Designed miniproteins, single chains, continued (4). Designs and how they scored, part 42

Each design is a single chain, and the fold is of that chain. pLDDT is the mean over its residues in the fold that is shown.

## One batch from the design tools (miniprotein)

Design m13523
Fold by ESMFold2-Fast:
Structure m13523 (fold): chain A 79 residues (1-79)
Amino acid sequence: MSEEEFEAEVYLALGDIYLVLGKMAEQKGDFESAIESYKKAIELYEKAIELGTGPVRQDAEEGLKIAKENLKKVEEKLK
């Protein structure tokens, strides 16, 4: 594993963590915290996509899609 591949895996894992934190905040009705967590997940998944290849990149692309969809839904609820 190269340093770049390892960094991509770390960014993917962090993205997944923030996606879960966003869902937990959403369940509690803390939409502001959910928005911040989903925004962080998006940034982390984008970094994983830039550095990653194969399955890591594919997982990051799927995570990015989910995080963006969840962010949009929460922002619509807050307004």
Scores: mean pLDDT 87

Design m13524
Fold by ESMFold2-Fast:
Structure m13524 (fold): chain A 62 residues (1-62)
Amino acid sequence: MEEVKKAEEEVKKNPNNADAWLRLARAYLSRGDFEKAREYAQKALEIDPNNEEAKKLLEYLS
């Protein structure tokens, strides 16, 4: 229910942490918001281009 709010707070505190953006992407995925999930997974990949979890999530959301 409030997974998104917690993940948003983590991103605000750690905007350069790819894992924080991935948690936000997964929180939106859990809500069925595929567009925001894709957007935030892209952000995680921009911070860490070798992040396999972000790559897998983006493939799933394609």
Scores: mean pLDDT 81

Design m13525
Fold by ESMFold2-Fast:
Structure m13525 (fold): chain A 60 residues (1-60)
Amino acid sequence: SPREEALLAAVKVAKRALDEGWSPEEVYRRTLEEVSKVPGVSREFAERIAQAVADAVAAL
């Protein structure tokens, strides 16, 4: 489903962020970019996922 593809894209960004030490702003931006490429994903959903990933990475 588009939501599953979006979540998998977000997980890939999170792994990359942990490896490279990206800032929360960079994590948000890159997650939003990758999730927004998935057909059928709304802008609102993409922004919510990007924020959730940025918050999760910042908490680690």
Scores: mean pLDDT 85

Design m13526
Fold by ESMFold2-Fast:
Structure m13526 (fold): chain A 62 residues (1-62)
Amino acid sequence: IDLDKLSDEELRRIAEEAGVTVEQVRKILELLKDPNATIEQIAKEAGITPEQAKKVLKLLFS
């Protein structure tokens, strides 16, 4: 619910830590709105590795 309220600073920090772009983090946030989305599906749709997707999710929920 509050994922849509992440600041541009927080998005940049997450992107840098995970080795992805801010645009890819934004795509992951869109995909997380589907409760049935798997990490593998999120990674594929965002154009990143499953390992990078796991890193982003850990940073979002830590």
Scores: mean pLDDT 78

Design m13527
Fold by ESMFold2-Fast:
Structure m13527 (fold): chain A 58 residues (1-58)
Amino acid sequence: MEELLREAAELAGVSLEEVERALEVIRQDPFLGTALVERYAGPEAARLLLEALELRER
């Protein structure tokens, strides 16, 4: 999980704190949150965050 978040942060050029915030936005509104993250950080970073959320659900 942490590895996916770090990789997303490196791809987007942002801090881990910003990635955690983006993850929470996706968790609260998956459709809108995913679209916003994809627009801001790119589709690959958005995909990594979705995978991290799926792992978080165990």
Scores: mean pLDDT 73

Design m13528
Fold by ESMFold2-Fast:
Structure m13528 (fold): chain A 83 residues (1-83)
Amino acid sequence: SMAAEQEKKRKEFLTDLRYELDLLELRIESPGTEASPELIERYHVLKALLRLLEGKPLDPSLPAEAIERARAILAELEREIAA
């Protein structure tokens, strides 16, 4: 069914997103490595996106701009999955 295929696509995206987020977190937490503002912004956007996709509450420490970007990405992803 279309619903089952859409659910599979969402799960695959979630797996890939978790992997990318883990790599970014490892980079940010690495001793002696200075994280760029761009890398920190990407981390915040992807963390917000993951929370939204999992239906979990957003971390109050996340910037509003990162949350807005994550919502835009989610809207595009939902359109892509539905098409």
Scores: mean pLDDT 79

Design m13529
Fold by ESMFold2-Fast:
Structure m13529 (fold): chain A 74 residues (1-74)
Amino acid sequence: SLADLIGKALERIDPAKFQEIVQKAAEEVKKKYGENLTDEQALLFARSVAEAMVETDDIDEAVKKAVENFEKKL
């Protein structure tokens, strides 16, 4: 589940880093797709960010992977 992915990410990444990755990834998506994501797109975004955080704890790499994951799911 998405909650399980978030749980795994938080085992590796501190909460401050977690928030920074979410914020930066959201800003990148907002620049490309605008502020008004559909509920379905918002769920895909959340899943994409969680998946990226499981793979890496580096902020810049996680943001890049999250955006790439989101675009692949569109």
Scores: mean pLDDT 79

Design m13530
Fold by ESMFold2-Fast:
Structure m13530 (fold): chain A 58 residues (1-58)
Amino acid sequence: SLKELLEEALKSKDPVLRVAAHELLRTPEEKLEEVLKKMLKSPDEKVRAFAEEALKLL
């Protein structure tokens, strides 16, 4: 589930993934898709991969 993906990202040693997971946890459900679409345009490959997986779980 999206919640499990977020919890695993929060346990990551990568601070960029932890920040991305915190942003999604604070995002209202109705805005999750828009925030994830923005993350897909990130210059960071790990953030883009995370956003692709999260979008599949919406």
Scores: mean pLDDT 82

Design m13531
Fold by ESMFold2-Fast:
Structure m13531 (fold): chain A 75 residues (1-75)
Amino acid sequence: DPEVQKKLEEVRKLLEELKLSPETQKFLLELTEALLTNDLDRLSELFKQASLDKRHPSPAEAKALSHIFDLAENL
């Protein structure tokens, strides 16, 4: 889906600008793709992975998450 790819590219650029770690960028891109495609099984897997990390998101990570959810809601 070209719109999904376009939104993934937008998120990737934002994550690079926020200078997030490669691991955090990978997680947030996988989360974005799962949200945009309504892949509930993948979302469940990613949320389980995040809960095992037990890390509170930084302000930059919170900003990225807000943008990702806004993009998914407006699809």
Scores: mean pLDDT 74

Design m13532
Fold by ESMFold2-Fast:
Structure m13532 (fold): chain A 84 residues (1-84)
Amino acid sequence: TKELIERIRELTKDSKRIEELNKLLEILEKDPKNEEAWVELARLLAEDNQLEKAIEVLELAIEKYPELEGVKAYLEKLKKYLES
């Protein structure tokens, strides 16, 4: 979990919303199955025009926690927006 969170911090270090992202990452470090926090993290990245990073973050989450069905559904929506 900590190694996954540190990788995500590195991917998002230049975000304009770094303080909000760091708070969500702290939540996810304590509760990595919190689907709401994963979706919110990806939403903030997408709003910051970092859609590809949002997709990468959720793909990393699903690789480690494949049971997160809500995260998978949101990932598919983001991929559809990228392909448009």
Scores: mean pLDDT 81

Design m13533
Fold by ESMFold2-Fast:
Structure m13533 (fold): chain A 68 residues (1-68)
Amino acid sequence: SAEQKALLRQIADILLKSVSVEEAGAAVRRLLAMIEAGASDAELRAEILKVANEKDAKKILALLKKLR
């Protein structure tokens, strides 16, 4: 959907502030796979913190929750 595409773009834009295009792409794929597997907010947060600071991780988690 247009909303899902917009959310994914926002997540990618936040990640691209801190990591390469390749690392951002890998992180997005990992997080989407975790959502499909039913990962908790705590598990998602732990993965996001590997590639983003606390402030950006909070924003990314909020966007990921909208994709559920």
Scores: mean pLDDT 85

Design m13534
Fold by ESMFold2-Fast:
Structure m13534 (fold): chain A 85 residues (1-85)
Amino acid sequence: MEELQKAFEALRKGDYEKAVEYAEKAIKRDPNNPEAWVLLAEAYLKLGDYERALEAAQKAMEIDPNNVRAKTLLEEAQKKLEEKK
């Protein structure tokens, strides 16, 4: 859980690359934690990596289909990918 807290702190400070690193460490420890995948998706969205943001949000939804945050991030990543075409 310490890695999740560090990912939240990094996102809050605008350090999106550090947020990715901490979220990935949290996923490595517990790949079935939807919160870690949500944080990874948010960080990738902020970095403009919409394809990886979409993949992370899809993983969060696979683990917890009722996760409202993951669904919102999935929709945002899809819209950004459509706008870039």
Scores: mean pLDDT 84

Design m13536
Fold by ESMFold2-Fast:
Structure m13536 (fold): chain A 73 residues (1-73)
Amino acid sequence: MTLEEVREEALKRFKEEIEKNPDMSRDELEQLAGRILDEAREKLRAAGYPDFEVARAVVELGNELDELIEKKV
């Protein structure tokens, strides 16, 4: 699995969960984002990426999820 594949999967899952639960609070959205970031980290480590690349990708993905939360709220 590539960095881009993990990112796309994470964004897809986040959007699907928002569609299922449109009345989620900011706190619930932030908790969901945290779970998705943890999964992305595990997937990247399993794919053999070094800790440095995993950390960078997770930070960048976290910023993208924060933008989606801001647009929703």
Scores: mean pLDDT 83

Design m13537
Fold by ESMFold2-Fast:
Order: C-alpha cells, then structure tokens, then sequence
Structure m13537 (fold): chain A 92 residues (1-92)
C-alpha cells in the first residue's frame, strides 16, 4: 500500500515522456493510482477519455520514500493505434 503523501508522476507513451504531474494520496489505494494515470494520459493526449481505452497490465508500489514505482499498461485509441504507457511515481 502507498503511504500518505505527495507523489510526483511522470507519464511515458512508449519511450516518450508526454506529461508530468503531482498528486496527493490521503489513503492507500491501488485504484486511485490507476485512475491518476488514466487522467494524466487523457490530459497528455489532449483527448477525451472516451476516445481511448487504458488497459492496466502491472503496478509495483514504492517500498520507501524517494524510490520509484511503476504502473504499466496499453492505450488503445478509437483510430486503431496502440501504445505502451508507463507511469513512474516517486514520493516527495
């Protein structure tokens, strides 16, 4: 479970950094981290969330402050394109 705190997120589409952000966790929740990634992807792509699907494949929580955790999945757009997405999070 993720500790309460402020996290910095970096969103990668394939091997390209497409967005950065910060989020505060008030309670540990794996679904909350996945939701934050989906929102970051939507903003980075400049598209409504209903124009693509995000399929979460893996998530590894950070065990300590300053360590990076990874959330990975695939983005499938309505125009038939598929991209690998990786989100790296670090507790500040």
Amino acid sequence: AFPVGTYRFRVYLGDVLIGEGEGTLTEPNDEGVAQAAREAIAKALGKPADEFTFELKSMSPAPAPGETFTLEGDVITKDGKKFKVRVEGTRL
Scores: mean pLDDT 70

Design m13538
Fold by ESMFold2-Fast:
Structure m13538 (fold): chain A 61 residues (1-61)
Amino acid sequence: GSMGPEILYLKGLGLYREGKYEEAVPVFEQALKGFIEKYGEDHPLAKEVKRLLEEAREKLG
């Protein structure tokens, strides 16, 4: 089966904590899409992943 957005979020967070920002970005993008589909764009989990995705992108320039 496909990974759920919760599992993708944890994977992305692990990569982010290791400084692997280039690898974390696509994983966070998939997690964000999944949380929006499941809970909606205004949900706290979707907002948190969006924040982390923006921070990871800033680290890459």
Scores: mean pLDDT 85

Design m13539
Fold by ESMFold2-Fast:
Structure m13539 (fold): chain A 96 residues (1-96)
Amino acid sequence: GEARELLRRAEELLEEARRALEEGDDERAARLAVEAARLAFRAILLVPGVTKEELLRAIGLLLRAIGAELDGDAEAAIRDAEELIELARRVLARHA
């Protein structure tokens, strides 16, 4: 469904962010990582039965990724986006 498509796009953007970081484009890497985190967060919101605890964790990870981008910390933005994508995978799997 739509949630799985958003997660797929988030994973593609995260891989693009990693490539940008390898190329030394830290600004682009951080921006792409935050976009990946936003898509993963939207995927979580589309899942029926998301717990309050899962939602609060997702909000925290999204804010951390945004904060890392504002601080110019591309590695931290990628790490926070990875954690949010992993949370989204777990949430979507539990719905199945």
Scores: mean pLDDT 90

Design m13540
Fold by ESMFold2-Fast:
Structure m13540 (fold): chain A 56 residues (1-56)
Amino acid sequence: MLYRATEDFEALLPTELTLKKGDIVEVLRFVGENFALVRDAAGRVGYVPLSFLEEV
């Protein structure tokens, strides 16, 4: 399912993925209530807070 980054997210951990506002990502899995494992358009995979994402 496709989501859009609502604002810039800067990765602080090696397992996180840095996103720019407006980036479209594919959600691979939801992790708990606050995070998603996502893949970006370049094929990079990492965790992003759900609060930074909106469904498209």
Scores: mean pLDDT 85

Design m13541
Fold by ESMFold2-Fast:
Structure m13541 (fold): chain A 74 residues (1-74)
Amino acid sequence: MKKELEKEIDWGLILITLGVLKSIAERELGEEAARKIYEESLKLAEKLFKEGAPVKDVVKAVIETAEKKIEELK
């Protein structure tokens, strides 16, 4: 039970991070660009989490990816 709960909490934290990044991207670039950034970041997060990457590394990777995409689309 504990390991399952920890995995659910970890994934929840990743989803919260993605939601925050989507909101930031929406303010900077608009809804369509934000949706695209969210989809790509979610796909990356799912891949890394499934591969057993620590939640800290997944969060860092999605933040860096979103920041880069926001800068590229300015």
Scores: mean pLDDT 81

Design m13542
Fold by ESMFold2-Fast:
Structure m13542 (fold): chain A 63 residues (1-63)
Amino acid sequence: VEKEIEEAVEKVREALEEGKYYEASKILGEAMANLYEKGASKEDIEKLRKKGEEVVKEALKKK
């Protein structure tokens, strides 16, 4: 689970660095759904959501 969260956040960051904001958002949503389907804890899913949203907001603020 921890590794899957890290991999998802990394993919979101990579997409944002390439300017693919829509793809980054889609990756985050799919990763959260996959964790839920695999029986990950609510805390782990929220951790992924918060980290992903922070990375997206940071990228959007920078221009």
Scores: mean pLDDT 76

Design m13543
Fold by ESMFold2-Fast:
Structure m13543 (fold): chain A 90 residues (1-90)
Amino acid sequence: MNTPETEGEIHIALGRMAIEVGLPELAIKQFKKAIELYGEDNVEALTNLGEALFEAGKYEEALEYYRKALEIDPENELAKENLKKVEEAL
């Protein structure tokens, strides 16, 4: 049976594959779909969307999503590391 969790995991996997092959706009679409399925407070989906936005050159939007992830989970090392990279790119 299709659950939001299972479908969300598929979209996360597709988005990560899109980043790996250099298709950040496709990754953005997949991660936004994962957020719709998991909810707007899912740290993994928010951090992955931030990464896709960064790869697309959308640095200010990437910064916003990493900050949202850190508001939910302040100890998230991936979000902290990626936030620093975006701030250094601005």
Scores: mean pLDDT 82

Design m13544
Fold by ESMFold2-Fast:
Structure m13544 (fold): chain A 83 residues (1-83)
Amino acid sequence: MISKEEAIEIAERALKIAKEAKAPESLIKQAEEALKKAKEAKNEEEAQEAALEAEIVLGMLRIMAATGVIPREVLEEAEKKAE
């Protein structure tokens, strides 16, 4: 199980990647919501849920890159900048 600090780190990374990749506004809002949940987490279960939501956003970005909705090169550069 992950800590609140780890969940915040995962969610911040997901939001940074989504913004740098110029993801659709709806997906950026989902990443922002995941980060808010991570910061507001009262226990490890809530932290894990927030991290899962952030990972879902990252998964959607990868699907969008694979289908050509986002240029793959843009996502790769965004992931590099988020490290």
Scores: mean pLDDT 82

Design m13545
Fold by ESMFold2-Fast:
Structure m13545 (fold): chain A 80 residues (1-80)
Amino acid sequence: SEEFEKELAERIKKKAEELRKKGEKVPSVEEATQLLKEAEELLEEYLKTGDEEKLEEAIEKAAKALLSLEKRKEEALKAL
């Protein structure tokens, strides 16, 4: 369980770094919230079925949402 959570977090972070380097569109707050909800639903399906495609989709959606959070954090720090 703990090992899976660590691997999942590392995969999400790595995917977010890849997307950022490619100039991926940073989602809005509302878009990021929806992406996180979809990622959670996909992760729940993966835990029930073992479908790795669902896990990969969840990681991608979570990574895109993380880009939004990172952008807001950077903007908040610059505004100080």
Scores: mean pLDDT 83

Design m13546
Fold by ESMFold2-Fast:
Structure m13546 (fold): chain A 96 residues (1-96)
Amino acid sequence: MEKVLAALRRVVEDPELLVSDALREEGVPQEVIEYLEKLGFNSRAIRRLAAAALLYVAGEIPREEVERIAKELGLHPETVERLLEIAKEILEYLEK
């Protein structure tokens, strides 16, 4: 878990960084990387918000930071809510 969260923090701070590259650099297992890639976490349009949503659900950042990133990316509240639901499912998968 800690390696995944460290990689996601880097993605939030660096708009050019792919989630898969950050996860690989932290030594996250390939199975986890492929799982997140299939969910679209490498998409430039959403990857920073997806990373922030997972960090928020994990208790690592405040809700206000998720909302700030969503505003910067021009994403609708419905997209934020959907990503938070997905992030909760991902966290449950990773904490097994």
Scores: mean pLDDT 81

Design m13547
Fold by ESMFold2-Fast:
Structure m13547 (fold): chain A 55 residues (1-55)
Amino acid sequence: SREELIKRNEEEIRLLEEKIEELKDSKDPKDQLLRTLLEAVRGSSETVIERIRES
């Protein structure tokens, strides 16, 4: 259902935000790159939720 898909994406966003926060203080270039990629994935998941709500 749409509601289940929204809940799944919201849970994914929550997990991504937790990982982004863990990486916030890392000075390792690999962690900085990973954080950037996770932020991009979070944005994509937010876009999916908006599209579902518009439908």
Scores: mean pLDDT 81

Design m13548
Fold by ESMFold2-Fast:
Formats: sequence, C-alpha cells, structure tokens
Structure m13548 (fold): chain A 85 residues (1-85)
Amino acid sequence: MEAERAALAEGLRAQAEALRRMAELAEKAGDEETARVLREAAELAARAAELAAAGRLEEALRLAAEADRLFEAVLDRAREIGEKA
C-alpha cells in the first residue's frame, strides 16, 4: 500500500514537472494564456502528489482530475482555432 502511494506521488510529481516545462515553452512562444493555464494545472498536480504521499488518495485524485480538465481545456482551444481553417 505505501509503495503504491509512493508510486502515485512520483507519477503526479513527474506530471507537474512536464506541465511546468510545457508552460515555459508556451510562454517563450508568446502564448501567455496557454502558459498560465498549464502553470495552474502543474500546481494542482504538484498538490495532488503531496496529498498522495500523505495517503489522502481521494483528495489527490480529485486534484489530479482538475489538472487533467485544465489540460483538456488547452487542447480544446487548439481545436477551436483549427476549426477556423
């Protein structure tokens, strides 16, 4: 059980790092809106990792789901822009 909690926490921590790097790339590309949303998703994933490490799995999964929804919103914006072509 502790090993599974540690694995989940590590996975969420890695997700937070990836989202932060994506946000930095978006900012350098001039997409401040996407960068802002990705930073928010990264913070939620990082908090979810901390909760998972503390054994608060339900709270961790709830925050992870919120981070996923923000990432999906970024993808949806990209699709909406593509529809104009």
Scores: mean pLDDT 81

Design m13549
Fold by ESMFold2-Fast:
Structure m13549 (fold): chain A 63 residues (1-63)
Amino acid sequence: SEFDKVLKELGKILGIDPEEVRELIERLIKEGKSQDEIAEELSKKFGLEKGVAKYLVKLYLKE
C-alpha cells in the first residue's frame, strides 16, 4: 500500500520503527480517536510535523 511505502521511507529518514507507528495508529483507531487526535499523538511520540502525521493517518484510512 502507499501507506506502507511512505511509512518505510519516513522510518528510514527519522530512525523510527515503522511497526511502532502502525501499531499506534491501529490502537488509536480502535479506541475511536479522531484523525486529528491520532495525528497529535503521532507528532508527540515520534516527533513528526503535524502535517506529516495527518498525511500518514489519511493514507492509512484510504487503504
Scores: mean pLDDT 82

Design m13550
Fold by ESMFold2-Fast:
Structure m13550 (fold): chain A 70 residues (1-70)
Amino acid sequence: SPFEEILKLLEEAEKAIKEGDWEKASELFKKVVDLYNNNKLSKEEKEEVLKKIEELNELATKKQDEELKA
């Protein structure tokens, strides 16, 4: 399922963000965007993916802010 593949990539992106591996996180996000744009997801699946992307963007912003203040 494209939805399940996207969720797995988002889990890996979260781990990369937590580890400070911004190159890997960026690569994983590109794969997520490609799958999201090239596959027909249900409304519920789209909402879950977008919610997770927003959560990861907030996490990345927080991590980058913490690094800049250190």
Scores: mean pLDDT 81

Design m13551
Fold by ESMFold2-Fast:
Structure m13551 (fold): chain A 106 residues (1-106)
Amino acid sequence: GLDQARQEDVRQLEEYLKENPNNSRAWFQLGQYYNFLGDYKKAAEYYEKSISLDPNNSRAWVNLGKAYNSLGDYENSVRYYQRALSIGPNNTTAISNLRQSLSKLE
């Protein structure tokens, strides 16, 4: 099924990244796969690796915010969505998700 295909993609990306650790896109993709598996902590760690290499990747900041929201860390979720919006102010996903995370702090 889909989960088996994702697990194989994860294995291949992890092996690739051992030899190519500076590929920000590959770290981002690995984060997305762990997010689909429900491992939000690992997803966050890999998104953080991606943005350490490419800090202007607005999509990685949005996905990092989503991961922290899923972990119940709404303060960091808000911070990361604000960072995404500083890069791309018209990112509708970041705007919507920022509003949702802010409502959790009220």
Scores: mean pLDDT 87

Design m13552
Fold by ESMFold2-Fast:
Structure m13552 (fold): chain A 66 residues (1-66)
Amino acid sequence: MREKILEEAELSLLIMAGAVYELAGDLEGALEYYRKALELAKKSPYVSEEEIEEIEERIREIEEEL
């Protein structure tokens, strides 16, 4: 399904963007992209609860560093 592939690609890109900002030391930028990924994941019928939990955990870890 085309929509599923596009949503999975967009989610992956947002998570990668978050990771890149985190590696660069921009925790606020990382948090912004991980939060966007979480919102997309919660709206998508193709994303598992486990994947959503992993994104939420990452957001929590970054918030603890701020």
Scores: mean pLDDT 79

Design m13553
Fold by ESMFold2-Fast:
Structure m13553 (fold): chain A 70 residues (1-70)
Amino acid sequence: EENRKKILKLIGEILRIIGDIIELEKEIEKLKADPNADEAKIKELEKKIEELEEERKKLLKELKAIPEPE
């Protein structure tokens, strides 16, 4: 039942990425609340979120491509 293991692994990876995105969004919000906010740091974190969103999109496509488990 390899498809089941593959599905669970992909779900786990997607959840990890979602967690990473939430942490980065939280850090950006915290930085934006600071009047001495480092704009370069905010931009760096926003770029990381964009990269993670693309990775999540790729994993979701892989998950959808898995045939119905036997």
Scores: mean pLDDT 79

Design m13554
Fold by ESMFold2-Fast:
Structure m13554 (fold): chain A 72 residues (1-72)
Amino acid sequence: MTAKEYFLLGRKKLNEGKEKEALEFFKKAIELDPDSQVAAFAYATMASIYKKRGDLEKAQEYYLKSLEIISK
């Protein structure tokens, strides 16, 4: 599977309310291609999940990781 395929699986799980499985797929997408546009989007999506949970510290951390990739 490609990083993009894992990212799409993560989105599917998120739509199904399977948030833990979604996070696992986003992590796999990042692991396969950590400096890619897909990884940046995976970090941003994970940040949104943590923001919804009220975990603002993790949300900020993942948003910064996404921005670091996009800025380089």
Scores: mean pLDDT 85

Design m13555
Fold by ESMFold2-Fast:
Formats: sequence, C-alpha cells, structure tokens
Structure m13555 (fold): chain A 66 residues (1-66)
Amino acid sequence: MTKVTLSGLSVTGAVAAALRGIGAEGARAKVIGDSTVVIEGELSDEDVESLVAIAKASGGEAKVER
C-alpha cells in the first residue's frame, strides 16, 4: 500500500491530483482543505511519478510513503 501526500497545491493542482488518484484503480483520494490531497492505495510507480509531477507543476510538494 502506497500513500502520496501532495501539499501547497493551487486549486487547479488539487483537482488534477485528485482526478489522477481516482484514475488509479483501487486508489482513494481525500482533499484536506484547499491545498492538500492525499492519495492512498495500490499505486504503480507511474501513478506515483504522475502525482509528484502534478505537485511540482502546482508549486507544491509531494511526500511518498510505502
């Protein structure tokens, strides 16, 4: 089980992160306030890399926990 926490996101970045997380089968997305999204589940390395890229593009940060 992998957990990715994305923080410091723009509103658009938070929406993009949540949609990407939902697109990963068996993953769950939770929005915390306006700027933080947590994605948990059986994420592939490609899903994790995409989420990290979204966070960086949004000017935010990503933390990956396995």
Scores: mean pLDDT 76

Design m13556
Fold by ESMFold2-Fast:
Structure m13556 (fold): chain A 85 residues (1-85)
Amino acid sequence: SSMEEKLLKIEEEVIKKMEPEAKEAYENTKTEEERREKMRELLIKALEEFLERTEDEEVRRLLELALEALRAGLPLSVVEAEWEA
């Protein structure tokens, strides 16, 4: 489906952006809470950069919803549920 294709595209772009910094974050954080917060920061950064580059209106809407939820302090699982709805 077109939605599945768009979600895969978002996932690919996020992975490409986060991958270089994710390993360093895990190696340099001592607690699960610190790691989660660092991963959240990296995810927001990746989504913001993709939002600036995407020309797909539906992808842009999905990214805006994800960023709004993450900036409001909602966990990634809630963002994923919103995208599936």
Scores: mean pLDDT 71

Design m13557
Fold by ESMFold2-Fast:
Structure m13557 (fold): chain A 62 residues (1-62)
Amino acid sequence: SELEKEIERLRELQKKDIEKAKNTEFSVSPEAKENLIKGLEETLDRMIEGLVKAIEESKKLS
């Protein structure tokens, strides 16, 4: 379905963004970099999960 394709696309974009962040040299401590990447990953996961739930709920209302 189109919804499944969009979810997969968002997951791939998340994966690429996290990979780029991990490969970026930050002018911060290693601990700060790790915390920033972890926070970004967790935030993106919650956003995608929220979107998935909203899409599924919208579909059920149809």
Scores: mean pLDDT 75

Design m13558
Fold by ESMFold2-Fast:
Structure m13558 (fold): chain A 92 residues (1-92)
Amino acid sequence: MSPEEAEARRRAVEEGQRRMGELWRRVAADAAELAKLSEAAAVEVRATARRGLARVADLMAAGASLEEIRRAVEEAEAEVDATVAAARAAVA
């Protein structure tokens, strides 16, 4: 691996870790609000986030590209957003 490739790999992992932390922080806030209405809804949102974050972590461990990591994070974010929206609709 060239020094440039090693640096690109490091940046990919750093961005992945940062975005995973941002998603988890957002999920913690959304789940806390949902728990006031339905603990089951909060549990489902947290479970969806854990599955998405596990896929991102696996890709980072496998040496995936920045583009692959970004796509996996975007997919995890979309799954969480859909789960939160469905949970909010169900408890409204």
Scores: mean pLDDT 83

Design m13559
Fold by ESMFold2-Fast:
Structure m13559 (fold): chain A 69 residues (1-69)
Amino acid sequence: MSEEELETEVAESLALMAAQLLKTYAGQEEFAERAKEEARRAREEGDAERIREIARETLREGERALKEA
C-alpha cells in the first residue's frame, strides 16, 4: 500500500473503534452506525483528515451522551 493509503486505513480503523466504543458503552447505535458509514465513505475518497475528524466528533458525542444519561 502507499503511505497515503496506509494512513487512511489506520484512520478508518480508529474511527470504527471509536464508533464501536460509543455503541457498546453509550448505547448510541444509530449515531455509531452513521459514523462508521461516513468513515468508510471518506476512506473510499482517500480523505484521511475527514476520517480523523469523524473519529473526534464520535468521541465528543460519546462524552455528551454519557454526561446527559
Scores: mean pLDDT 72

Design m13560
Fold by ESMFold2-Fast:
Structure m13560 (fold): chain A 55 residues (1-55)
Amino acid sequence: SLEDEIEELKKKAEEILPKRDAATLNALLDHAMRHESEEGIRKLIEAVKKILEEA
């Protein structure tokens, strides 16, 4: 599910990024889940995946 993908990305961010950067990204993902359309959330997920791949 979309919620499960967000949770997996939050876990990956915590593993890969510095603690403060991971916290900021995870807050952004949580905010998007509450306020963005499903399409917008999916685009954000793809953008975050690219950031984590390049970290």
Scores: mean pLDDT 80

